# Designs tried in a protein design run: designed miniproteins, single chains. Part 23

Each design is a single chain, and the fold is of that chain. pLDDT is the mean over its residues in the fold that is shown.

## One batch from the design tools (miniprotein)

Design m827
Fold by ESMFold2-Fast:
Structure m827 (fold): chain A 66 residues (1-66)
Amino acid sequence: MKKEVKVERLPLVEDPEEFEALGRAASQAMEKAKEKPVTITVAESPYKGHTERLLRRAEEVKKEVE
């Protein structure tokens, strides 16, 4: 059965600790996506390149498991 991986984007998080936790969770979800269906949640960063890179990586993982 095809693994279902969903990529979800959250608006900008003002709390730096919360943003760090969400970034860590996104990385862990990308790792788990190789084993089972997961939702990869990416919080928006004020740094353009950073958010875009995370979204691209999440989409790549989604393609790998589909």
Scores: mean pLDDT 70

Design m828
Fold by ESMFold2-Fast:
Structure m828 (fold): chain A 96 residues (1-96)
Amino acid sequence: MIELTDEQIEEFLKVAEKSIPEMEKAIKDAREAVQSGDKEKILEAMKRLVGLEIVASLAIDLAKRAGNEELQKKFEKLLNEIREVGDEADTALKKL
């Protein structure tokens, strides 16, 4: 287990919450890349989604530890959307 202090958890969650609009934009941009059929754009979107999946997964774990159900649910929704778009991108690349 990663031993984090309550202050470190709160600082991470504050930064993660501020990044939610950028994550939502990245998901939208990834869907637009998939719809475009541009292999290079899809690959760039997939690289970004991998990073966001890691951040969202960590934010869910830390929100659970902090007892912040609102943030936990927000990041769970984002993680599901990231994975859905990732599957759409993989399917699109296999057709190219």
Scores: mean pLDDT 84

Design m829
Fold by ESMFold2-Fast:
Structure m829 (fold): chain A 85 residues (1-85)
Amino acid sequence: MEGLKKALELAEKAIEAVEKKDVATALRHISEVLKLAKEYMDEETYRKIGQLANEAVQALDAKDYKKAVEYLRKVRELIEEEIEK
């Protein structure tokens, strides 16, 4: 329970970092979200979050900050869904 709430907080912080173009902070928070997702979520949800996070990282490398935020918002929505179960 606490782990999922922390993952949600970190996903929100990653989105904020991308909006500020702080790529290093965003990547750190994305890494922590993936670690918590692996620990607290089922394998299917973890794989989906991993794919979206990878797409966000690729968008950051391309300096497509809007697309990176879109993928991270989808990650946040999946975490919120797991918390509400």
Scores: mean pLDDT 86

Design m830
Fold by ESMFold2-Fast:
Structure m830 (fold): chain A 99 residues (1-99)
Amino acid sequence: EKEKLEKALEASDYARKGAIAYSNGDYEKAIEYYEKAAEIAAEVSDELAGRTYYHLGQVYLDAGDYEKAKEYYEQAAKYFEKAGNTEKAEEARKLAEEA
C-alpha cells in the first residue's frame, strides 16, 4: 500500500538521522530519532522495527544504560523473529544476555 511505503521511507529516514547522531556521539539525539523510527517501523515492517530496536540497544549500551540496552535488544529479537530473521533474532537475544 502507498501509505505503508511512505511510512517505511519515513522510518528509514529517522533511522538514518539516528545513525548520524550516534556516529557523532550525540546519544540523546540518536535515541530521539531511533525511537521515532521504531514507532513508525512497528506499524509497517517487522524487519525495520527489529533493526531500529537493535540500534537503540547499541546506543543505550554505549551510553552505559545496560538495563535499557537489554530491553531494546529483547524488542529487536521479538521483531526479527516476527520477520522470520532467526539469525538476527538469536544475535539480539545474545546481546540482551550480555548487557
Scores: mean pLDDT 87

Design m831
Fold by ESMFold2-Fast:
Structure m831 (fold): chain A 65 residues (1-65)
Amino acid sequence: SELEERIRELLKEEGASEEDIELAVEGLRLLKEGKYDEAIYLFVKVSKSLSEEGRERLRELLDEV
């Protein structure tokens, strides 16, 4: 999906590891399935590797779900 690609590009620009990129993609999948607690756990983990600006950008992208 275009949203998945945008999340991947954002995380690459922020210098996130490939592991964290895949966790964010899995979090997006869980969010779309309504598994909010599991999705939140993964996004919190990923956000720890991002700048403040990167975290704000990720939140903006997730608002499109």
Scores: mean pLDDT 83

Design m832
Fold by ESMFold2-Fast:
Structure m832 (fold): chain A 87 residues (1-87)
Amino acid sequence: ETLAAVEHEIYLAQFELLAEAMMKGKPEEAFEITNMLGEMLAEVAKAKSPEEMIAIINKTAEELKKKFPEFAELIDKHAERIIAIVK
């Protein structure tokens, strides 16, 4: 099921981004990233089409990169992987 695969990839993104932020001594940023990804998962679960899912993922990735530019490469990596599952 596509939604289950997307959910799994979002959890992997949460884990990797949380671990990276915690290792850098930034627990507040770690929690904000985790919360934003959780909200993205909730919105993706309500999406009616693959196009809506892709739009939600791209919007969240851009917002995350604006707030946390130091994690841009990692954010792009996970966004691309989630989009590949939805396509």
Scores: mean pLDDT 83

Design m833
Fold by ESMFold2-Fast:
Structure m833 (fold): chain A 109 residues (1-109)
Amino acid sequence: MHDLELLAEEAERLEMEEDLEVIRRLLEAVRNGDVTEELLEEALEAVKRLAKESPRLIGTAIELMERIELALKALREGILNPKEAAEVIAAPSVLEAKKIVEEVKKKKE
């Protein structure tokens, strides 16, 4: 979640109001455990735009994009529910996010 807050601060600094709104909605959805496929698609595009405008946070943006893509794919495949997708986005690393998906997959068959 620290990376979402950093990206929100950067979007505000760059006056990227639409992308800031999307990142704030994702942060709130992650906190509430109600992440949707539609929101993840919007967030992926917002983070991609932010990565182009912020060389300083490009590494943070790429790591978040990988977690968003992982959560989106697993939601589309019916592996994750919205709460589990929120846990994947909130994961401190891509490695931990992958571990969450694997653990959920084992429980659901």
Scores: mean pLDDT 85

Design m834
Fold by ESMFold2-Fast:
Structure m834 (fold): chain A 80 residues (1-80)
Amino acid sequence: SIAEELRKGLELLNEGRYEEALEHFEKALELAEKEKAPKSLIAALYNNIGEAYEKLGKLEKAKEYYDKALALQPAFKAAQ
């Protein structure tokens, strides 16, 4: 389930196992898209993926995912 993959990813992120955390977050994102999950959940997954990339030193990838999360917020000036 989305919740199980997200939980596992967060546990791995906390343990410093960033590449493995990414695998679980990406699987959660795939399931969320397939199940047409709320934009708030997809935005949370983008933020988690961004954090994992940031911890891996992949700053350009981290920015990409953070920007995707911001674009899903119900703010008038959210970047698309």
Scores: mean pLDDT 81

Design m835
Fold by ESMFold2-Fast:
Structure m835 (fold): chain A 55 residues (1-55)
Amino acid sequence: SVAELEEQARRGLEVLAATDDPVIRRLALHELERLMAQLPEEVQRELRAELERIL
């Protein structure tokens, strides 16, 4: 469901915010992009804004 995908994406953002490991960061970014592609555009915009704040 969309809600489950959004929850998984937000968990990915938490991992990105917490990690110092460049390998984990790259894997988490790739998975986040894959999850975001399956979400509505409005949700994608919100998650991208949060990602830009973290990066």
Scores: mean pLDDT 83

Design m836
Fold by ESMFold2-Fast:
Structure m836 (fold): chain A 80 residues (1-80)
Amino acid sequence: MREELQKKLEEIRRRAAELAEQLVALGHPQEAKELIERVYELIRKAERALEEGDIESAQKYVEKAEELLREAEERVRELE
């Protein structure tokens, strides 16, 4: 459980960076900055929850971050 969530957080960091780079390339650096700030806030909350042993809260924050990444992927497709 914890190891799986840690791997998901690593994937989320990588995906957020990739999407932010795409947004910058498409001329939307402010949207890229907002995406990174929102995703990293959720990562910090998830990491804190894992540190405290609150697996359920950590899962919730991971799910929210994954949702933000899906929204960003849709946005990038619209901007193509």
Scores: mean pLDDT 84

Design m837
Fold by ESMFold2-Fast:
Structure m837 (fold): chain A 57 residues (1-57)
Amino acid sequence: SEVEDARRALEAARAATTPAQARAALHESKRLVETTKDPEAIRLAEEAIRAAEEALA
């Protein structure tokens, strides 16, 4: 489901320990925001973007 995909992206972003992992999570999360129609999944994907950007800072 879209919500499950977004939850996995958020989990990946939060678990990222290297810049490469954080960039991969950021890329997937941005793709989900653009392709997802479920409001809850969009919210989770936006949180994943923030988590990935924080990991890259």
Scores: mean pLDDT 84

Design m838
Fold by ESMFold2-Fast:
Structure m838 (fold): chain A 62 residues (1-62)
Amino acid sequence: EEEKEILKKKADELVREGARAYAAGDTQRAVELFNKAAELYEKAGDTEKAERYRQWAAALQA
C-alpha cells in the first residue's frame, strides 16, 4: 500500500511535467513523460490510468 502510494505520487508528478511540456510545444518530451507515468501507474495497480496515459502518448505520436 505505502510503496504503491509513492509510485502514484511520482506518476502524478510526471503527468504534471508532461502536461507542461506539451503546453510549451515539446510534444516528444510530453510523450516520454506520459509513458513513464503510465508505467508507474501500472506498477501501483492503477491499470485504468496507465492505459489512459499510454493512449494519450500514442495519440501525440500520431
Scores: mean pLDDT 84

Design m839
Fold by ESMFold2-Fast:
Structure m839 (fold): chain A 72 residues (1-72)
Amino acid sequence: MKEDEELVQRAKDAVEKGNLDEVARIIAEAHLKGHYKALGGMLKAVRDLTTPEEAIRITKLAGEIIQKELEA
């Protein structure tokens, strides 16, 4: 869907800018809204475009955002 493609592109743009916190927020948004196809594409982009250390940080931050939103 168009929204899934836009979310993946936003995540790629944030990676290119070195904004790992923004990548984590976009991933969290996709998860919370149920955009699972976009989530798969974003996780692939993170794996392909970042270091293993950056990927771990992004996924940890995304998990923290998801937990906070679900508790609110």
Scores: mean pLDDT 80

Design m841
Fold by ESMFold2-Fast:
Structure m841 (fold): chain A 73 residues (1-73)
Amino acid sequence: SSEKQLENHLKNVDLFYDSQSAEFEREGNEAALKTLEEKTKEIKEKIRQNPDISNEELSKMLLEARRKAVEAG
C-alpha cells in the first residue's frame, strides 16, 4: 500500500541520515552535517508529496545528498 511505502521510505531516509551524520559529527564537520540535514529534509518532503517514488530513485537522491554534503565540508 502507498501508506506502508511512505512509512518505509521515510524510515530509510532517517536511517541514512543517522548513519551518515554520525561520521560528520565525529569529525566536527558542521558544513557537511548542515547540508546533509537540508538535503534529507528536501527528500522527505518529496516523498510525502509523491509516496510512489521508486526505491531506485530514492537511493539516487540519498547518494546525491551525501555527495553534496561531502562537497560542502
Scores: mean pLDDT 87

Design m842
Fold by ESMFold2-Fast:
Structure m842 (fold): chain A 56 residues (1-56)
Amino acid sequence: MLKTSTDAAGVTNYHGGVFTKDPEEGRKRAEELLAQLEKEGVTFTPAQREAILENA
């Protein structure tokens, strides 16, 4: 059984059987984008990070 995880890069975050995945997929995509940009040397404030996650 897979547990909940905050891993990005295409790893499933939650398992529970039947559930909605639309908002989860958007947030996952935003987390992946943030991680990639930070590796490229881009820095974000907490407010900017939240804005990106909200818009995903």
Scores: mean pLDDT 59

Design m843
Fold by ESMFold2-Fast:
Structure m843 (fold): chain A 56 residues (1-56)
Amino acid sequence: LLEEAQRLREEAQRLIDEAMELFRQGRKDEALQLYDRAFELEDEADRVERQLREAE
């Protein structure tokens, strides 16, 4: 896939991993914010991939 989409997915995974650590520490509100951000990045990556396929 596109390098941009791959970077977005990797960043989303990092945020998810960090959110899991925050949950373990009891910092639930911050963990939920990171999850929301991670899902936004995954949605953006999907959008970038769709744009590439439509352009082809």
Scores: mean pLDDT 78

Design m844
Fold by ESMFold2-Fast:
Structure m844 (fold): chain A 66 residues (1-66)
Amino acid sequence: MEEEIWELAQLALLIIKGTVARLAGDLESAIKYYEEALKLARQSPYVTDEEIKNIEEEIKKLKEEL
């Protein structure tokens, strides 16, 4: 299923981009990438509640660093 694979690939890429931005000290970009990842994760039936919670926790940590 091409659509499903594309959505999961986009989600993974956004998480990677968020992590890279965080490691680079670009907290604003990291938050934006994780928020986009969270939006896609919540729309996907293939993402677990635990995975969604992990993304939410990363966003909270980044906002606390601002």
Scores: mean pLDDT 79

Design m845
Fold by ESMFold2-Fast:
Structure m845 (fold): chain A 97 residues (1-97)
Amino acid sequence: MLLEKMRQEVMAAVERGAEEGRAAKARAEQQANEVSLALHQQSQALRQQGEANLDPEVSEALRQQGADLTREAAELARGMAAMGAEADRAIAEREAA
């Protein structure tokens, strides 16, 4: 949902102009970096809670939740790379026209 919304916003901005497209891409990258940082911080906190917990089942569940957040951050990064490449092509086409 977030990636699709950002892609639509960036592409709509490119249609308005190359400069608008670049600005929208930069904003999307900033938002993605903020979300990625939050996911990594939450993953680290869950790992620390797991290491501090004496119950093996609770410790394992917390570590798994941390791993899931790290996976979400990786998926966001891949989606952003694909969107960025698409936006760069659209901006180049807009500038050439």
Scores: mean pLDDT 83

Design m846
Fold by ESMFold2-Fast:
Formats: sequence, C-alpha cells, structure tokens
Structure m846 (fold): chain A 56 residues (1-56)
Amino acid sequence: ALAEIQAGLAAAEALIRGAQEQLEKYKKDPEKAKIAEEGLRAAEEGRALLERLLRE
C-alpha cells in the first residue's frame, strides 16, 4: 500500500515535469500548450491526492 502510493507519486511527479517541459517548449503553439496545461493540472491533482494519503 505505502510502496504503491510512493510509486504513484513518482509517476505523477514525472508527468508534471514532462508537462511543464512541453508547456515551455510549445508556449507559442496554443493547441499544444493547452494539452500540456490539461496534463499538468491532472498530474498535479493526482499528486496532491496521493500526498494527502501519505500525510494521514
């Protein structure tokens, strides 16, 4: 259980970093930037949920 949450956090962090890199790379391309923003938001939400489980 704990190891699974930690693995999920690592995966979410990797997705956040990837989305941030794509957003910076494609900030002048509104369609690609929008996709990167949506991905970043979803990954940040997932990480926040898993972090709350670890703090409980």
Scores: mean pLDDT 78

Design m847
Fold by ESMFold2-Fast:
Structure m847 (fold): chain A 97 residues (1-97)
Amino acid sequence: SVSDFENEINSSLYLMEASVHKIAAKNIPELKEESLKLAKVFEEIAELYDQGDTEKADKIYKAMLPHLKEANKALQEGDIKKAAEHLKKAVEAAEKA
């Protein structure tokens, strides 16, 4: 179905996102702890989409989204410490969802 195809695409995209955060953890020591935790969250979201639990996957991602946006802004400004703080908040938001 279209829904099954959409879930498969979303799962693949979130696995790619997890891989990007694993690369960040390997190359940016200041982000290592939070990037590894975030990678695990994205792997969980991907698994939820594969299982068809779209509602829970969306809820976790939406909870993280404002913190991910602030982390991205901090990274664009070169503020690695501020980025790490926002990534930590994203992980905490995912755990509460």
Scores: mean pLDDT 88

Design m848
Fold by ESMFold2-Fast:
Structure m848 (fold): chain A 71 residues (1-71)
Amino acid sequence: SLSREQLEAEILVTLGSMYLYLARKAKERGDLETAKELYEKAIEIFQRAVDLGYPEAEKLLKEAQEELKKL
């Protein structure tokens, strides 16, 4: 049970981190529309991981939300 939920959360954190990385790259090149979409996707994914009780995802969620606000 817990092992499966942890694996699901780890997959979500990995996927969300990928979107966060791509969002930062889009922002660096001035593609703010793409950056916004990628940040929003990362936020959705990290929220799912937080809902599974994964503490690391809460920090990543906050980082993605703050970076989106600064666009």
Scores: mean pLDDT 88

Design m849
Fold by ESMFold2-Fast:
Structure m849 (fold): chain A 83 residues (1-83)
Amino acid sequence: MLEKAKEYIKKAEEALKKGDLEKAIEYLEKAVKLIEPYDPEKAFEADVWIGMARIALSIGDEELAKKLLEEAIKILKEGLESL
């Protein structure tokens, strides 16, 4: 399960690098679900950043959405490192 979460985080980073913000969000939401049973606090924190990124994207602020998704990735990686 944690190996699959790491895979989704990598796919999210690749999507983000390609500018596919919706795909990055999809992969990060999948990673959150996998991490939640092990680190619910980090999963919740990351989910908040992902939610803010969705709002930024909905108002056309792709630059802000990208920065918010980068913070979500950082939080999820920290959660995985502590397991």
Scores: mean pLDDT 85

Design m850
Fold by ESMFold2-Fast:
Structure m850 (fold): chain A 94 residues (1-94)
Amino acid sequence: VEALIKALEHEDENVREFAAEILGARGDERAVEPLIKALQEDESEYVREAAAFALGIIGDERAVEPLKKALQEDPSEYVREAAKRALKNLKVEE
């Protein structure tokens, strides 16, 4: 997991996107804060989209407010849609 968390900061966006996907699939809660940072700060819309999906798969409540912010403020329609789907998976309103 530590190597994958470090890969979220790699200079190649494809490496960061792949790291986010694998961290989501593993469901490791240690990845939640690094994935929130990627969602909020990564320059690539593809990495932010992957981070949003990963946070939805992990299902940790810490992701709720960052995902709501991404849904409202992210310039990418793909990231906003991913955040919306992640929030539905988290069942915030249930």
Scores: mean pLDDT 82

Design m851
Fold by ESMFold2-Fast:
Structure m851 (fold): chain A 64 residues (1-64)
Amino acid sequence: SAAAVREAGVRAAKVVARHASEKGLTGEVSITLPDGRVVTATLTSTDEAENYAALVAAIDAALA
């Protein structure tokens, strides 16, 4: 279901945002969803909450 695909993407976004924040990483990130769809976002901050919001917004835009 679309909800299950989004839920998996959001879980991945949380892990990616945390890792990027902990390592001070910026740049392009790609998340592959369980249905094979690839979502790309550019991380411009090392703040976990900002990166998480950006990734979730990219996932929601891709699923719309």
Scores: mean pLDDT 82

Design m852
Fold by ESMFold2-Fast:
Structure m852 (fold): chain A 89 residues (1-89)
Amino acid sequence: MTVITLGAPAAEQEFTVGGQTYRVLVYHFTAAESGTYALVLPQVDASTEHQYVLVDAQGNVVASGTSTSNVITVDLAAGDYTLGVVTPL
């Protein structure tokens, strides 16, 4: 298993829906080899539920869901990826 720390988002946005403010964090990273990856998100609070979507370089969704952890474990092929995370503030 390979660990990647996603400490610096490529983009950050905030939006409010129904009186709740959310933060959107977008990360870019490269998987050098196929295998199981642990993506560590230091800016995401592990005490809150957050939504994530992981897409490959072609725009295919390879993983998505909700998590209460600041670590996302995923099986990836080698390539470039974009991870979007939505978390409540």
Scores: mean pLDDT 80

Design m853
Fold by ESMFold2-Fast:
Structure m853 (fold): chain A 70 residues (1-70)
Amino acid sequence: SMEDEIERLEKELAELMKKLSPKEQLEVEIIVGMGYIRRGVYNAIGEPEKGLKEYKAFLKEAIEFAKKVL
């Protein structure tokens, strides 16, 4: 399910975060935060499935960023 995919991505990102500097961690937090805000907005307008897809996309972007700086 989409929720299982999100949980897997969150766990993967959490492991990568342990290897990052504080500055790199902050950049990841900004990327994920943007995805979380967009998810909240889509939920508020009655489109929760779009919100989940947006959040998942930002999680993937944050993981890709973390992998590139390691």
Scores: mean pLDDT 89

Design m854
Fold by ESMFold2-Fast:
Order: C-alpha cells, then structure tokens, then sequence
Structure m854 (fold): chain A 71 residues (1-71)
C-alpha cells in the first residue's frame, strides 16, 4: 500500500480491479466456485463505487480493506 496516496482515483480503482481479477483467475484455476463468485461480486461492487464517484480517502479505505480480506 506504499505510495497509493499518490495515486489518482482512477489508478486506485484500476489497482483494486487488477487485484480482484487476479483472485478470480486463481479461483477459476483452482476450481473454487465460491471464491470465483465472491471475486465476481466484488468486481461488480467496484464498478458501482466508480459510478458513485467516492472521495479518494474512501477509495483508499476500501483498497486497504480489500487487501486485508485477501490476506
């Protein structure tokens, strides 16, 4: 998460999308249907966050929460 405070809102969203797409790919390769569905749902929620035009601080909070959920 170092340097993410220097990213634009779009760059933060793109990073979150990349992380979720990586999780989706791994879940599909492992045949983990539950994790694949969770990743797809999270990707849809991320698209909704983009439409809401949330402040950068809120997006950074969401990014940190997502990273903790992954690990």
Amino acid sequence: LEGVDELTTEEILDRMLEMLEGLLEKAKEAGDEKKAEEAEKAIELLKELREKKLPKDELLKKLKELEEEIK
Scores: mean pLDDT 73

Design m856
Fold by ESMFold2-Fast:
Structure m856 (fold): chain A 65 residues (1-65)
Amino acid sequence: MEEEVKKLEEEIKKNPTNADAYIKLGEAYLQLGDVEKAKEYFRKALEIDPDNPAAKRLLEIAESL
């Protein structure tokens, strides 16, 4: 999981407009129990792709925690 976070952070550095990488990073932080970081990354994904249904759903889940 932590290794996955590092890989996703590297992907974001290479492609900062990759909404999928932000979504995956948010999911990884949810699994680590860092709900605040997860919300931040899901919001960033929505800034890049406002109509992304996965990011919207995951942000709603994180906000309910």
Scores: mean pLDDT 80

Design m857
Fold by ESMFold2-Fast:
Structure m857 (fold): chain A 66 residues (1-66)
Amino acid sequence: STEELAKKLHEISGLPEETARRVAELAEKKDLEGVERLLTRAYLRGEITPEQASAAGKLVLEELAK
């Protein structure tokens, strides 16, 4: 679910709650380009680290493979 994915993105990958929610919403829509764009913008704004972006991307792909 979107809520469960948002929780994992915040707790496991370390994304801010607002960023995690937006990523989860885009992932539910299967908008992988939107996920990449959002994570890239968050990184460029200094809101997340490269490690957090990588972990978030991995979690999105794992959730979509289920």
Scores: mean pLDDT 85

Design m858
Fold by ESMFold2-Fast:
Structure m858 (fold): chain A 78 residues (1-78)
Amino acid sequence: MPDEEEARRYLEEARKYIEEAKKAFEAGDLESALEYLKKAVEYIARAAEAGATEEASRLYEEVVKLLKEVKEAEEKKK
């Protein structure tokens, strides 16, 4: 089978970056939130390459939702 252990490791890293992005967003640090979301996307892509396509797609949807919230917060600060 594809490397399930490697895929699981990448999914764990993606989840960590999503949580760090949420914390940065809650603290009002939109720049750091965007940086963490970019890192999460990189690990999501690697997890998909390692065979965890369904889980990677679910995490990507969560990243997209959080990214929209960050962009809306930026527009409100203008």
Scores: mean pLDDT 81

Design m859
Fold by ESMFold2-Fast:
Structure m859 (fold): chain A 79 residues (1-79)
Amino acid sequence: MRLAEAEEETRRVLEAHPDDLAQQAEAYLSLGNVLAEAGELERAIETYETAIRLAREAGDEELLAEGERNLARTRERLR
């Protein structure tokens, strides 16, 4: 339930802010966090990689660093 709600919230943010890469990156980062908490580690990794790409394109170094830290932590949990 919570996961489906997070996926729908992310979709709404993307539709409402199609040109705001930083806001899209933050939405994907939040979704990745929910996926990781739900134990959906492979999906969380893919989602964090998308957030990292968008943060890099937006030039948001803080969001990029947070995404990379969360990605590394999730990968360690998977293997």
Scores: mean pLDDT 83

Design m860
Fold by ESMFold2-Fast:
Structure m860 (fold): chain A 74 residues (1-74)
Amino acid sequence: MIQKLADQGDKMGKDLGGSPSSAQLGKQVLSKSKDKTKVIQDTLDSTKHMKKTNQSGAKVMAGYLLGMSDWVKS
């Protein structure tokens, strides 16, 4: 389950051009989170919403998704 969400996050993060700096922060947030699956899902949902309303915010969230995906695959 979490790996599938991480794969979706990796794809979206790459498609939107997430930054390595934001990826490091996303990795830290996920590592400290009790419900990692919920955190990834919430970040995916926020990124999808921001794609339509706030493109700069979507790129930051895309970076977080890249970091979260990297942590899951590590």
Scores: mean pLDDT 79

Design m861
Fold by ESMFold2-Fast:
Structure m861 (fold): chain A 50 residues (1-50)
Amino acid sequence: EEEKIKELGKKAYERLKKIRELRRTNSPQAIQEASKLEKEFAEEALKADE
């Protein structure tokens, strides 16, 4: 379980990095894509806690 948490942390970091870059572009399409990635990340985190 702890090993999975460490791997999830790395994946979370990469995903958050991409979301930040999309938000920095300040385009409507990029902001919408960032929101979708944030939703997917939240759903994966909830499933990992189960």
Scores: mean pLDDT 72

Design m862
Fold by ESMFold2-Fast:
Structure m862 (fold): chain A 68 residues (1-68)
Amino acid sequence: NASEIVSKLVALTLDAVGYLLEGDVEGARKSIEEARKLLEENKDKLTPEDVASFERIIKRLEEEAEKL
């Protein structure tokens, strides 16, 4: 359901942040990639507000990982 998808997206984005803080760029990229895939596959099951929020978060994480 939407709640489970949101919970998993939150977990993946938090994992990515943790990896970036530890300097594990490879780990961060994998978590970001999995979050991106999950979001793209489930956009129809999420509110437009949630989609926009996670798109913004994931894009920012992608940009941060690319700089390292």
Scores: mean pLDDT 86

Design m863
Fold by ESMFold2-Fast:
Structure m863 (fold): chain A 67 residues (1-67)
Amino acid sequence: GKSLQEVNREVAERLRRVGDATQEFADARGALTRARRALAAGEASEEEVEAAEKAVAEAAERLASLS
């Protein structure tokens, strides 16, 4: 079976990945908010908003897979 040290190492690594994924999700949500504001101001395209929405979805799936 796995040693307690290996289990603790895996838990620490998983916590780091969750932290990174959480930050990526927060960054993606911020980018989407900015893209939507820019679109409303006529300073961005609908394609830029769609790209930002896709980035949020991908970041959310990544975070969910680590939960």
Scores: mean pLDDT 84

Design m864
Fold by ESMFold2-Fast:
Structure m864 (fold): chain A 84 residues (1-84)
Amino acid sequence: QEEVDLAIIEIGLAVIILSESKSDTPFAKKIREVAEKALDALSNKDYDTAIKYLEEGVKLAREAGDEETARIFERMLEIVKKIK
């Protein structure tokens, strides 16, 4: 189910990018940038780079106190590691 797993991650990243676009905080900008970089890496099948940016997304979301977004990044990270 690589195609289904990738689609779930891509939708999740797109939702994060859209959600963070509604906020002007420095953390929202960094989280959006990291999500965009992770999405770009996944589109290129560069799973190592995607994992790096997803791990950074978890850290940034936790620093912002956004545990919901951190859990979404953690779930995506788990799926990408399974695909790789």
Scores: mean pLDDT 77

